# Designs tried in a protein design run: designed miniproteins, single chains, continued (4). Part 28

Each design is a single chain, and the fold is of that chain. pLDDT is the mean over its residues in the fold that is shown.

## One batch from the design tools (miniprotein)

Design m12942
Fold by ESMFold2-Fast:
Structure m12942 (fold): chain A 93 residues (1-93)
Amino acid sequence: MSQEEVMEAIIADVEALAAASTDPRERALLEALAAALRDYLANKDFDGAMLVLLHMRRLAERRGWGELAALLDEAIARLEAAGVKPVEPARMV
């Protein structure tokens, strides 16, 4: 699967979870994530997409959003398998 096809699949999964969410806070976050991922896909910025997925995965873990965390783990793994490296920039001290 190409990086573009993987991104479309990830966006579809995020949109499906947003539609199923009963938490308006989680739903708003998922809708914002889907929009951001679509912008990254349009610009072919797969590194930017990976960084936002990694950030959202940490947020989901902190919030206890298990279904979102599992979706993001799968999304990150699929994007990595498509050749996008999960590189987190070192924080400036």
Scores: mean pLDDT 80

Design m12943
Fold by ESMFold2-Fast:
Structure m12943 (fold): chain A 63 residues (1-63)
Amino acid sequence: VPAPIARATALSEAIARSGLPEEVQIELNRVIAGLSDAELAALHRLLETKGAEALVAELLARL
């Protein structure tokens, strides 16, 4: 599996575990689908170092 797809999957799983409404999860996944490999790597690093809450807050700020 290419590294960008693996990172996108990990980010989507973190969103699914957030308990946000389905409509919000769809919008956040759309944001992820539009990101570059470098942006996906930065968000994956944020998830690894600061956890899912920090990732969700960062993605919500991009809506």
Scores: mean pLDDT 79

Design m12944
Fold by ESMFold2-Fast:
Structure m12944 (fold): chain A 59 residues (1-59)
Amino acid sequence: TIDDLIAKVNSGEKGIAEVQKELDKLAERAKQSKSKEDIMKEADATAVLMLAIVRKLAE
């Protein structure tokens, strides 16, 4: 869940570098997708990871 992901980044269980690698992978997959729904799903996951990074920096 979104809250779980944010909590893991905030507690230091996931590093910013690790999260950024996941974001890059999701962005690459989105570029290959022809479906608007698939693109939006990948974008949504990317937004969740970005929120986790912001939360980590706020702490």
Scores: mean pLDDT 64

Design m12945
Fold by ESMFold2-Fast:
Structure m12945 (fold): chain A 100 residues (1-100)
Amino acid sequence: MPSEEEIYEKFGEVKKLIRKAEEAKDPEEKLKLVREAADKAIELLELLEERYPQYKSELEALKKELEKAKEAKDPEEALKTVKAVFEKIQKLMNKAFEEE
């Protein structure tokens, strides 16, 4: 199973990419960073699903939202979706670690 440390490391990677996307001024670069953040967030959700299979349905729903964000053509809309999903992931992680 993935370690708590591995999950927090991946969470940090996603958070850093979201921050870079927020700071990006060029729409093309912003969209690229948002898609990279979504890909890393999907990897994070896969680690969480392996460690917490009881949350599989909730995690799969979040993966679908991230896949939809990767298809978005508007970088602001894509970033808003990725940020909203990341907030939900953070809340689920806090709940899961507190229940251990």
Scores: mean pLDDT 85

Design m12946
Fold by ESMFold2-Fast:
Structure m12946 (fold): chain A 61 residues (1-61)
Amino acid sequence: MTRLLIPARESDKAAAALLNAGVEILDSRVLDSETVELVVPEEQLEEAVRIAERFGPVEVV
């Protein structure tokens, strides 16, 4: 399992795009007013980063 940090302002759009592409979101939590953490399977990490990057900078943890 891998964690993605994404901008909170675009998190709903990023999550919708990930789900529409078939990426499984195993968990999600708000870290602060600017950052949301999404947990995805490692097998889907590359595709998840590619999709999420369209909505803002992505940090893999």
Scores: mean pLDDT 83

Design m12947
Fold by ESMFold2-Fast:
Parts: structure tokens; sequence; C-alpha cells
Structure m12947 (fold): chain A 82 residues (1-82)
């Protein structure tokens, strides 16, 4: 269901943020891209847009903290989700 896909994506985003903060930016980027793939399967376009927006916000916060590679992964995830 759309709700289950959104919840799975949210878990991956939370794991990605934790990995980025630990300095594991490559793995964080991979999880954000996977979250974007899950969000892209959501049938409701408003829910997909909301998910993409959340990934963009995550990218901006990671960029502010200097985690540029993880931020790039989150932006790519947002692009895939849209």
Amino acid sequence: SDNELGEQAAVLVAEGVNLALEGNEEEAARLFIEAGRLLSKIKNPDARRSGAEGLKETAEELRKLGHYKAAEGALEGARIAA
C-alpha cells in the first residue's frame, strides 16, 4: 500500500541520516536513493511529492552539516521519487 511504502521509505531516510552523521556518506547516499525508489511506487501523486520534498529537506540539512555526498544521494532520491 502507499502507506506501507511511505513508512518503509521513512525508515531508510532515518537510517541514512544516522549513517551520514557517522561519516558513512556512501551508504547513506545508497539508502536515500532506495527511499526515492520506494516513494516512486506510491500511486498518490501528493504523497509522492511530499516524500520527494522530505528528501530535499534532508539533503539541505546534510549539506549545512558538510555531508555533501550524502546530501547528493538525498537529492537523487528526491528526483527519483518525483
Scores: mean pLDDT 90

Design m12948
Fold by ESMFold2-Fast:
Structure m12948 (fold): chain A 79 residues (1-79)
Amino acid sequence: EDKKKKEEKEKILELEIELALRHIERGIDFAIENQAKIHSLEDVKALANEHIEERKEEIEEEQKKLEEEKEKIKKEIEE
């Protein structure tokens, strides 16, 4: 495989992992902040859905930025 393609994949994977870890950290923080509302598994599911809905626009914006960064990496490596 082309060396440039390997470097591209590695950089993209690093960005994807970083974004995933950031989402996990935010999820943990949200759970900690709302732990007093958690009395059952049903409450956990309700809070998870609430967190997703509240962050829907933010998640979409982060996905857009990730796609832009991926395109930037592709262009830089294709140089």
Scores: mean pLDDT 72

Design m12949
Fold by ESMFold2-Fast:
Structure m12949 (fold): chain A 64 residues (1-64)
Amino acid sequence: MSAEETVQRIIDGVKEAAATIPDPAGARAVAEMGKKEVEEDESLSEEQKEKALAALDEIEAAAG
């Protein structure tokens, strides 16, 4: 899988999981896991990480 596909999969997975979890704490936990996965993936460029983290941050904020 390419780095771009990895980023998109993490974002889509977190977004789908957060949308199906009625508990805001659970939705935030999924978003936090996604952010950590993005930050720890050394195959991603700094720009790709920034875009992914911004998307995940939006999902986490919306879960509150």
Scores: mean pLDDT 78

Design m12950
Fold by ESMFold2-Fast:
Structure m12950 (fold): chain A 93 residues (1-93)
Amino acid sequence: EERERFEEQLKRIESLVKEAETAAKAGDVDRVQELLDEIRRLFREIGPHADREEGLKLIAYVLIAVGYLLDAELKVTQRKNEEIKKKIEELKK
């Protein structure tokens, strides 16, 4: 029962990481943040029941989700920087 619950929650984390990848590709920072917060919540719930290998896998998923958040933020920043460049060029005319 405890083991089955652990496996279900681990699969949920894996699903959330995949959703975070999709949201990051879209530059949806708010959605990636929401998914990362849920991954961290599940990590806190099942982490104490993980063995060493499972614990490392859980840490890896959190780090991957953090990477997706940074990728989404970078994508938004790049778009904003291009908008600023266009406005500066217009002001020089």
Scores: mean pLDDT 81

Design m12951
Fold by ESMFold2-Fast:
Structure m12951 (fold): chain A 84 residues (1-84)
Amino acid sequence: SEKDLIRAIAEKEGLPQEIIDLIVDEGLSLHEAVSKLTGAPVSREQYLEARRLAEEGYSPKEIAERTGLPLKVASLIVEIVKNS
């Protein structure tokens, strides 16, 4: 099924189980799943910029300062990128 395929891809990408469950079971996009899990509003644009900075090796603190995201959100995005 489509849900089984999405779950398999997300697990292979090393996403946290709580994020996988939100994507697969609730149909959320990555930024929506991160927003729901952290309780902080995360736009698609903020998520994409934070991911780019994390891929470039910026720290969670630097990502938070550059994107306006809370440190807990920046830390989670760095973890997601490191496990990809």
Scores: mean pLDDT 84

Design m12952
Fold by ESMFold2-Fast:
Structure m12952 (fold): chain A 69 residues (1-69)
Amino acid sequence: EREERVERLARRELRRIAERAGKPEEVVEENLERTVELYREEMEEAGWSVEELEERLRAREAAARAAAA
C-alpha cells in the first residue's frame, strides 16, 4: 500500500535525521504527518515511484551528512 510505504520511508529518514541532530524520538512523531504530506506532494509533482522517492531521500541524507562534516 503506497501510503504505508511512504510513511515507513518518512519514519526511517526522520529517525536518521533526529539521530544525527541528537534529538529524541518525539521529533519523529511531531514531524511524521508533515513529512508524509511533503513526500506525497513531491511524488505527485515529479511523478516519482516510492522506490524513486527512497533513492532521492538517500541522496539528500548523504548530502546533508557531507555538509555537516
Scores: mean pLDDT 76

Design m12953
Fold by ESMFold2-Fast:
Structure m12953 (fold): chain A 85 residues (1-85)
Amino acid sequence: MALAYGQKAVAHGLAGDGANAREGITAATGHTFSPSEGQGLGEAIKAGGDAKANALVAGLSQRNGFEGMGAAGAKAVDNDGYYDG
């Protein structure tokens, strides 16, 4: 379920495509981002580089989403949780 969406998010995030990175993460986690939040997430993944990208993919390969994400990936998800009630 999550791995393909995680890889989509990584590819688009590294390209600076926050909208498609947002869609990938939303599909994998159920978290919804605004377009501006998605853009910020994509730029953050691009700026954070391979560490954030790899942690996100590793985390999304696990069903619980947090185990295997690493600190960088977990922080990236947490920092953009504007509607994470």
Scores: mean pLDDT 47

Design m12954
Fold by ESMFold2-Fast:
Structure m12954 (fold): chain A 62 residues (1-62)
Amino acid sequence: TVELSERARLSEALAQPVVKEINALQKELAADKSLSEEEKFARIVEANQAAAERVRAALAEL
């Protein structure tokens, strides 16, 4: 491991809680029968994009 990998490690550590949030959202959406398959997919994509932006913002604050 090199120092240049420190940001990669921090990004991965910050992503872990976000992955748990996304997994919980996927389970909730799977149980929601009021939404179409396309709408569920769009919600998941949007959540993943927002999560990626949150990780980027957190890394910028370091």
Scores: mean pLDDT 73

Design m12955
Fold by ESMFold2-Fast:
Structure m12955 (fold): chain A 73 residues (1-73)
Amino acid sequence: SEREQALLVDQALGVMEIYASALKKDKSLTKEQKVELLKKAKERHVKNLRAAGVSDAQIAAFRAHVDEIIAQL
C-alpha cells in the first residue's frame, strides 16, 4: 500500500539522518569523503526500496530528501 511504502521511505530516511549526523562529527574525514559515503548509502537504499516495490514517485521523494541532508554537510 502507499502507506506501507511511505513507512519504508521514512525508515530509510531515519537511517540516513543518523549516518549523516555521525559523519558530521567525524574529524578524520574530508567533506568530499562524507558526501561520497552518503551518496553510496543513498543508492544502496534506493536499490532496496525499488526491490521492495516502492513506487518511482516515493523513491524520487527519498532521493530529494537525502540530497537535502547531503547539502547540509
Scores: mean pLDDT 89

Design m12956
Fold by ESMFold2-Fast:
Structure m12956 (fold): chain A 60 residues (1-60)
Amino acid sequence: SKEELIEFVKKEADRVGMPELAERYVKELEAAKSGKEQTIVLVRFLADIVEAEVRRRLAA
């Protein structure tokens, strides 16, 4: 459900210490009207999470 996707986004954003990602992508999920739009939002969210993790590891 959309609620499960929102909770997933909040949990992952908290895990990487970036609550601003939850604020942005929760709004985008709330605005998404189709499963395809929800998928696109999640792909972009996961790309940002991966980028943050890679950047963190390269800076260490």
Scores: mean pLDDT 82

Design m12957
Fold by ESMFold2-Fast:
Structure m12957 (fold): chain A 100 residues (1-100)
Amino acid sequence: MAEEEAERLLEEFKKKMEEIGDKVVQTARDGTPEEADKALVEGLKEMKKIADETVRHAEELGLREYAERIRQEAGELGKKMVDDAVKAVRENQEERRRAS
């Protein structure tokens, strides 16, 4: 069923996006600023690839309204990852300062 397929695509999409976000934020918490920057750039590229592929798949299934929702969600999740990564970098820097 088209709706069942749409729900599965949404679940897989969200899971992949969350996994990328978690890795980027973890790198920002544990790594150097340079490692955090690299992880963020690579994470955004991977998120875009997954979003583009999921949108294409949804469009091929005739789920155009769902494809637009995926585009919107991808933008929001990408912004959240950036915001969370920036916060993690700031917290990591403060911990390093306190450890001095």
Scores: mean pLDDT 80

Design m12958
Fold by ESMFold2-Fast:
Structure m12958 (fold): chain A 100 residues (1-100)
Amino acid sequence: AEEAKKKIEEVREKGLKELEEARRNNASKEEILKIFEKTVKEMVKILEENGLTELAKKVEKAAKIVIEEAKSLSTDETFRLVELMLQLMAKEAIETLEEK
């Protein structure tokens, strides 16, 4: 599914760009988490539309854990965590799409 892989790459790129812009503008933790949640929802939709329902559930569960953990983190720690998680989620999605 080359189209699905391309869509995941585009969603990752857009999400990371929005996070970097938010960071430069001293965005709140709430705004950072909204960008993260929006990006994850777009990835989940692509995975579900391509029959990767189990991976979609895994990504959704991981996102909920990240959002919960962020309650105890600083804004900077939250930025680092969500950037890392978006990159890891996108990598796993792309690798799974390449094998199917």
Scores: mean pLDDT 86

Design m12959
Fold by ESMFold2-Fast:
Structure m12959 (fold): chain A 74 residues (1-74)
Amino acid sequence: MVSEIDKKIAEELAKRLKAKIKFVGRGVIVLEVPSSITEAEIQKVLDEIKEKYGLKSISFTLVGDTLVVNYVIE
């Protein structure tokens, strides 16, 4: 079940990375990112999201312009 925190993380990621949300699930968000984005910029944003929301872990996979973010809230 998608929670309020999943929605907030998705919106903040989209805003900070200038990305479009493609999917929001429980502990997973899929985004379409600009081709100019770097893995370092993604990592910085994810580290800040982890601290802000108190996440146990956060990681990503980038395939072309598709960014898959996986995280654990517990």
Scores: mean pLDDT 85

Design m12960
Fold by ESMFold2-Fast:
Structure m12960 (fold): chain A 56 residues (1-56)
Amino acid sequence: MVTIEVRYLPPYTLDGQPLPPTVAAGLTIPDSYTEEEFNKAVEEAAAKAREVLAAA
């Protein structure tokens, strides 16, 4: 299994305290993945990361 994780370092501070880095999204694909499946998984993980970042 190949796991794709998207992490971001938020530029935000709360009351002078920096927020820790977080995993915004992660997806797991099989070891026999195709290039198309890999690219789709990366796009999906990135889209979810953007949703989490926008909500923060």
Scores: mean pLDDT 62

Design m12961
Fold by ESMFold2-Fast:
Structure m12961 (fold): chain A 98 residues (1-98)
Amino acid sequence: SAPSMRDLLEEAAKKAGVSVDSVLAALIALNLGLKPEEFLKLLETEPVEDLVRRRLGESGYALLEMIVLSVTGKSLDEVVENVTVEEMEKAVKALLEV
């Protein structure tokens, strides 16, 4: 059977030595066309939901929230709460080296 999205993200997190939340935060930033430092800097001024809605629209936000909830059981806010630039950069490198 094909691996689930959760299994793939858990494998990426293990390879990078970071949390699944850090891998998801990195994927969100990449999908928005943002570097980890730029993404977290923007989150100092606005909620992640507002940033996602502004960049991807209401339908893009709804789809992303559903995916994040299905994979982690957490909201977008909860996923980004304890993520650092260093952990996101490690996740990006692991994702791009596959």
Scores: mean pLDDT 83

Design m12962
Fold by ESMFold2-Fast:
Structure m12962 (fold): chain A 75 residues (1-75)
Amino acid sequence: MKETARVRLEATPTGTRVTTEATAGDESGVTVADVPLSLREAAEGIKRAIEEGGGEVTRVEETETSAVIEAVGES
């Protein structure tokens, strides 16, 4: 089954807010986490985690205050 994930990162005064939206067929979920990492460190960590998990990063958009990472995987 094809899985898709969209990870949105937002810079905060204390680090980065990470919002993960994942969809697999008829199932969807949203997870929110605040991490004490810079936006760049959080984005690089997310990209590495996707690749290590066997997923493929299909899109990356970055600004000074936000980033969006889109990925696909197989389940």
Scores: mean pLDDT 79

Design m12963
Fold by ESMFold2-Fast:
Structure m12963 (fold): chain A 86 residues (1-86)
Amino acid sequence: SSLRETLERAREILREMKEEFLKRGDELSAKNAESLIDLLDSILADPSISRETVLRVLDAAIQFARSQGREEAAERLEELREEVEE
């Protein structure tokens, strides 16, 4: 997969997390998810995406998912990280 496709998949996972936080009334966690989505959008706007930048943002997203107890989301993000390292 391309680095851009990997970031788009990570963005979808973060959007799913944001929607779930909003359904629970957890506005703070939803805003934190949105901040990571905004970071992904800024990287996607760059015509030159580096593997190092993608790995760094995936690490941040994985840490966020784990900190929120979202184990399935964290596992999906870790699978995307492995694809980038191959």
Scores: mean pLDDT 87

Design m12964
Fold by ESMFold2-Fast:
Structure m12964 (fold): chain A 104 residues (1-104)
Amino acid sequence: MLEEREKELERFLREEAGLSEEEVEILKESMTTKKPLSEKVPGKRAEEILKKVLEALRKRAEEELEKLLEERPDLSEEEKKELRERFEEEWKRYEEQVRKDFLG
């Protein structure tokens, strides 16, 4: 189960986020040690890696939201708009937290 999750994470980072093998290892080490990316690579490089990951995560989360909305056809267009607006607000908070955790 853990090995499968690691392989899925690596595939996500390489295929969806477009990270190199080296960038994937740097990010995984940062996640495991809970040390900022800026301690592992120069700040500009850390920001580039994080931007790629956040863009890929957002795309995946948006696809999941749209799938959930398609599974609930009884929702009005107004209710769907409110859910999308809430997602955007929650995503902004998540992005700010991730940037704080990984960039220091």
Scores: mean pLDDT 78

Design m12965
Fold by ESMFold2-Fast:
Structure m12965 (fold): chain A 87 residues (1-87)
Amino acid sequence: MEEAIREDQKNLAENVRLLGEAAVERFPEVSKEKMEKAAEIIENEKMSMLTLASIGAEGLAVAVAIVLGEDGELAEKAVERMYEIAS
């Protein structure tokens, strides 16, 4: 179980980094530094599956904001929530 959780953490961290790159190009209000810090915390800290699922849900909110091309407020709030959950 711990090994599977660790693999999920690495995959989520990589996805958060990819989302961060896309979000920064589209929304000036999204902090690339916060996205990178969230990815580093996800990759290096021990987490429960529930915590990973919560962070994943906020990552989906960022992805939705990018796809819809909205004002980025959703993306910014989702990034801040991911950082709060990871911290």
Scores: mean pLDDT 71

Design m12966
Fold by ESMFold2-Fast:
Structure m12966 (fold): chain A 99 residues (1-99)
Amino acid sequence: GDELAKKGKELAKEGIKLGKEGKSLEAGKLAIEAATLADKAASDPKGNKELAIEAAKLAIEAALESLKVAKTIEEVNLAIAAAIKAAGALFQAGYKEKV
């Protein structure tokens, strides 16, 4: 779990960077991969839930940066899918803070 959460954080940070550079498709792909890793980390009963929450939050940020610069329906759909998956990971990790 913990290694997956750490990798998810790294991919999400790269996705945020690419999104800020206007690379929606690349940012969206990294966001969905980061969200997938965060979800797997959150689903590990022996894993660090705080690391999974951090990975999921960064994946949501990457998805939002991808969405801000999206120019095609494909890019919009990928960014939304990443955001939904990352939100699911955050819920699975038991995050209770009001957003």
Scores: mean pLDDT 83

Design m12967
Fold by ESMFold2-Fast:
Parts: structure tokens; sequence; C-alpha cells
Structure m12967 (fold): chain A 70 residues (1-70)
């Protein structure tokens, strides 16, 4: 179940023109916070440039790591 949802997110991110770096960050967020959190983040950044999305995704991943380790 989790793997299927994560692979669907990867496919959608590629279709939206996400860079490999942004796809990697999104997949890491999905691993830490679940696919639903990653899906909401994808919806938030889908209309942004890859440079803008990278900034948002890096900040969200840093926050997710801090929350996961707490």
Amino acid sequence: MFGEEVEELRREARELGFSEANITLLMQIAGLQGPEAARKLLDEVKDKSNEEALTVLQERLDQAIKEHLA
C-alpha cells in the first residue's frame, strides 16, 4: 500500500516536470511523514518553478527530519 502511493507521487511529480532533486526530496518527505503529507506538498508547489519548489521542499524536509527525530 505505502509503496504504491509513493510510486504514484513520483510519477505525478515527473509528469509535472519536477527535477530529479525535487523528486528525491518529495520521496524523502513521503518516507518520513507519509504519502498524504507529500501529496499535499506536491499540490502546494506544482505551480512553482523547480527553483522555488526546491526551496520549499528543502525547508519541509528539514522540518520533517526534526519532527521524526523528536
Scores: mean pLDDT 79

Design m12968
Fold by ESMFold2-Fast:
Structure m12968 (fold): chain A 49 residues (1-49)
Amino acid sequence: MDEAAEALGKGLSAGNSGDADEVTGKYYTKLAQEAARKFGIKPAGDAGI
């Protein structure tokens, strides 16, 4: 879950603050969602950093 929380935070931050590479931001977001689904912590992991 700690690793999933980090992935979620990075994904959310990238997607929210995003640089210019939409693909990169989307990838991090999907990666975070994938981790959350594996651990079954969809909203909890989405709490952000």
Scores: mean pLDDT 58

Design m12969
Fold by ESMFold2-Fast:
Structure m12969 (fold): chain A 87 residues (1-87)
Amino acid sequence: MFKEQLEYALNRSEDAEKELIDFFKELMSDAIKKLEEAIKAGADQELIDENIKKIEEAIKTFVELVNTEEVKKLAEEVKKKLEELKK
């Protein structure tokens, strides 16, 4: 689903990059919020670590598909938030 939605946006005009970046921001915001809620609810550390890995993998895939400076900067910001959640 995630990759399919990104590929769909890539088939748009020059505005596809902006649409993809906006989509990525929403997706990452949702993923981080859900992860924070799971941590607050006392989720198993193993489950938390697995979800962090999945988010990191999604970020890597997105950067590979949309190789722009704005996307790279967003990826670094999200990775920093994930590192904070590991502690």
Scores: mean pLDDT 74

Design m12970
Fold by ESMFold2-Fast:
Structure m12970 (fold): chain A 77 residues (1-77)
Amino acid sequence: SIQEKVEELLRELMERLRKEAKDEFEEAAAELLIAVLLSMKASPKEAAELLRKFAKEVKEEKVKKLLLETAEELEKL
């Protein structure tokens, strides 16, 4: 289902943030956003929009890139 694909992409994003993010605050904030998106069963569009908005607020380029790449994959669903 589309919901299972959203969950998979968000889980993969969380795993990559834990391995690759250097800013612990931005990592924690991104993980909190992902947890909210999972709990609300966000649509691909809702998840992508919120990840893109959050990406504008983050300073670490790696965190920003991971958020934007995941938003792009969600938009393809």
Scores: mean pLDDT 89

Design m12971
Fold by ESMFold2-Fast:
Structure m12971 (fold): chain A 86 residues (1-86)
Amino acid sequence: SLPAANPVSRELSPENRRLLLESLRIALEQVLAGEPLGLEALEGLTEMALRGELDRELVELLRRALEAARRGDRETLRELIAELEA
């Protein structure tokens, strides 16, 4: 039998977190440009974060981005890009 560990969100290294956030920013910019690949990229990143049990802040950020993209909420997408650039 394997020992049961407490389920905890996995933390990315600072470098991997930067790469994920940069990929998110590019996907958001593609959605704002009307590029279908941007939404596909957001769906992939969100699925990866959920399957990888990434921290709640990253999962929530990706979920909010995906919901805004699906709604065509350009204001929220611009706000998220600004937050990622800060």
Scores: mean pLDDT 75

Design m12972
Fold by ESMFold2-Fast:
Formats: C-alpha cells, sequence, structure tokens
Structure m12972 (fold): chain A 76 residues (1-76)
C-alpha cells in the first residue's frame, strides 16, 4: 500500500509538471523544442516509475535541469 501510494503521488506530480510545461508553452514562455524535450523526459519518467524507479529518477533529474536552463535563458 505505502509503495503504491508513493508511486501514485509521484505519477500525479509528474502529470502536473507536464501540464505546467504545456501551459508555459501556450503562454509563450518556452520554445516548442524546449517544451518537447522536457515533456519527453517526463513521459519516460512516468513509463519507468514502477519497473525501474532509478531510471525514472534519472529522467526527472534531466527534466529539472532543462527547466532550470530554460529559466536561466529568460533571465538574461
Amino acid sequence: STREDLLEALREGLERQKEAIEKAYEAGLIEEEEAKEILELIEKAIENLESDPEKAMEYIEKASELVEKVTDKRLK
């Protein structure tokens, strides 16, 4: 139960992050290519949550790095 609850919470968090990225793209805050790359990493994280949690965490880390880089570009 606890593991299942944790995995569901992580999945819901990732799905909310996808929505945030999609909204940022619609608002013109990020470029199409940047949005696509971040969304692909989040999807891969979701796909690997149950079968390979370590791989899922790696994809989450990569997605976070890209979000940070996009933010830094806008603060120049």
Scores: mean pLDDT 82

Design m12973
Fold by ESMFold2-Fast:
Parts: C-alpha cells; sequence; structure tokens
Structure m12973 (fold): chain A 75 residues (1-75)
C-alpha cells in the first residue's frame, strides 16, 4: 500500500531528515491519493537528489489536500 511504501521511505537513511519531516504528515492522512503522490516525490528525489524540488512538491500536495480534508462534508 502507499502507506507501507511511505513508511519504508521514511526509514531509508538516504532520505534527508528535512524531507522525512515534510512527508511525515502524509502517513496520517486519510487520503490515499495524497500518500501516493508523496511516495512519488520521494522516489523521484532518490533518483535525482533534488531536495529543494522535492520539498516544494510535498508542500504543494499538502496544501492541495489539506484544504480538501478540512472540509466538513465531502462532495
Amino acid sequence: SAQEELEALLADPRLPEELKEAARPFVYSDNEEARRRAVEVLREYLATGDVEGALRRLREIQEEFAEELAAAVRP
């Protein structure tokens, strides 16, 4: 699952602590799409080494789905 993949990535010593901190909230998210996208960002980081790009993308995803999750009623 995306949750298991994300937890495994957060345990990976190759991932810098700042990316782990930025991605950690996604583990507790009820939104599987948000978790899946966070996993994709971290995997891309492991291929490219772009910390700043990964942090920016994680923040964009968090902002997008935080607004949806804050809604009292789903569509």
Scores: mean pLDDT 75

Design m12974
Fold by ESMFold2-Fast:
Structure m12974 (fold): chain A 104 residues (1-104)
Amino acid sequence: MEARELAEKAINSDDAEALKLFDELLKRISEAIKAKNYEEAAELAEALAEAAEARGLKEAAELFREAAKLFKEKTEENAKKAVELTQKGARIIGEALASSVEVE
């Protein structure tokens, strides 16, 4: 399944399903980085930003957009900075979506 399809599903899903779809997109970013495919990592980060923005998670969306810009620079140093930004965005998404589901 392509990044755009995962993002569209995350936008239109309930919070529990959206959280799983965001986790899948984040996992794909990790795999792209391991393969040094920074172009794919940038596309995945942009898809995350679009989905986060559509769900009202503006701060997470801005973090993912900045990460996408850093991945496009295609340096290992910028990729490390981008990963830190994606981790911050992931935490915001997890807090917002998991708290609505109430994980005991």
Scores: mean pLDDT 80

Design m12975
Fold by ESMFold2-Fast:
Structure m12975 (fold): chain A 81 residues (1-81)
Amino acid sequence: VAAAQERAAAALNAVAATDASRAQIIEAALLFAEALLAAGVAPAELVFGWVTPEGRQTLVRLRVDAAGRPVVVGTREESLP
C-alpha cells in the first residue's frame, strides 16, 4: 500500500518536473487515486494539485464511480502570482 502510494507520488513528481503533457499528469493522478482506494480510502471526490517548473499549477478532479473506479471529472490550470 505505502509502496504503491510512493510510486504514484514519484510518478507525479517526475511528470511535474519535466515537459510532461496534461495526459501524463492525469494518468499519474489516476494511479494515485487507485493507490488510495487500495489502501481502503474511499472518498467521493479527490482534488490534486501540481506546480510545474514554469510556475503553473495544474488541478485534477477525480471521483469514484458506482463500481469503485476512479474517473477524471475535470482539469484546470492556474498561474501562480
Scores: mean pLDDT 65

Design m12976
Fold by ESMFold2-Fast:
Formats: C-alpha cells, sequence, structure tokens
Structure m12976 (fold): chain A 65 residues (1-65)
C-alpha cells in the first residue's frame, strides 16, 4: 500500500522516469497486481505522464500473456 502511494506521489510530481523504474522493481518482486497497474496507468494518462503510462501498459500486456 505504501509502495503504491509513493508511485502516485512520483506521478503527480512529474517524476515519470523514477516512477517507472520503481514500478518495474515492484512488478519483478510480485508486489503489483493487474488492478494496481490499471489504476496507475489511468492516473499517468490523466497527468500526461507518457513514460510511466507506456511502462504500465507494457506490464499489463505481460500479465495477460
Amino acid sequence: MEDIEELVKLINEGKGDEAAEKLRQLYDEGKITLKDLQYLASLAIKNKNVVFANTAIELIKEKLK
């Protein structure tokens, strides 16, 4: 929960590259669900954070394979 809150903060601050790196780390550790990825992707799109949005969408595609 705290990890998701930190990602939300980074997205809102425009730190998309830092947020994307943390998202990949949490995904590799198995700490991110598909629901979390969908929420974060929608938030990134709303904030026009293209780098993070693209990363989250790619990880959603990986989860669905």
Scores: mean pLDDT 80

Design m12977
Fold by ESMFold2-Fast:
Structure m12977 (fold): chain A 52 residues (1-52)
Amino acid sequence: MKELVEELSYPKTKDSSGFSPETIGKGDSINKLREEAKKEGKTLKELFAEYA
């Protein structure tokens, strides 16, 4: 369960809130999500799609 190749390259420092309103309010929560994704064998993308 280590498939964060693409998600690892996805930092939240892209700009303001263009297409990621969730990340705007989850500055630190994003780090939690990446850990959960790794723990569950999912990717950050999947966690994001769950809420978006």
Scores: mean pLDDT 56

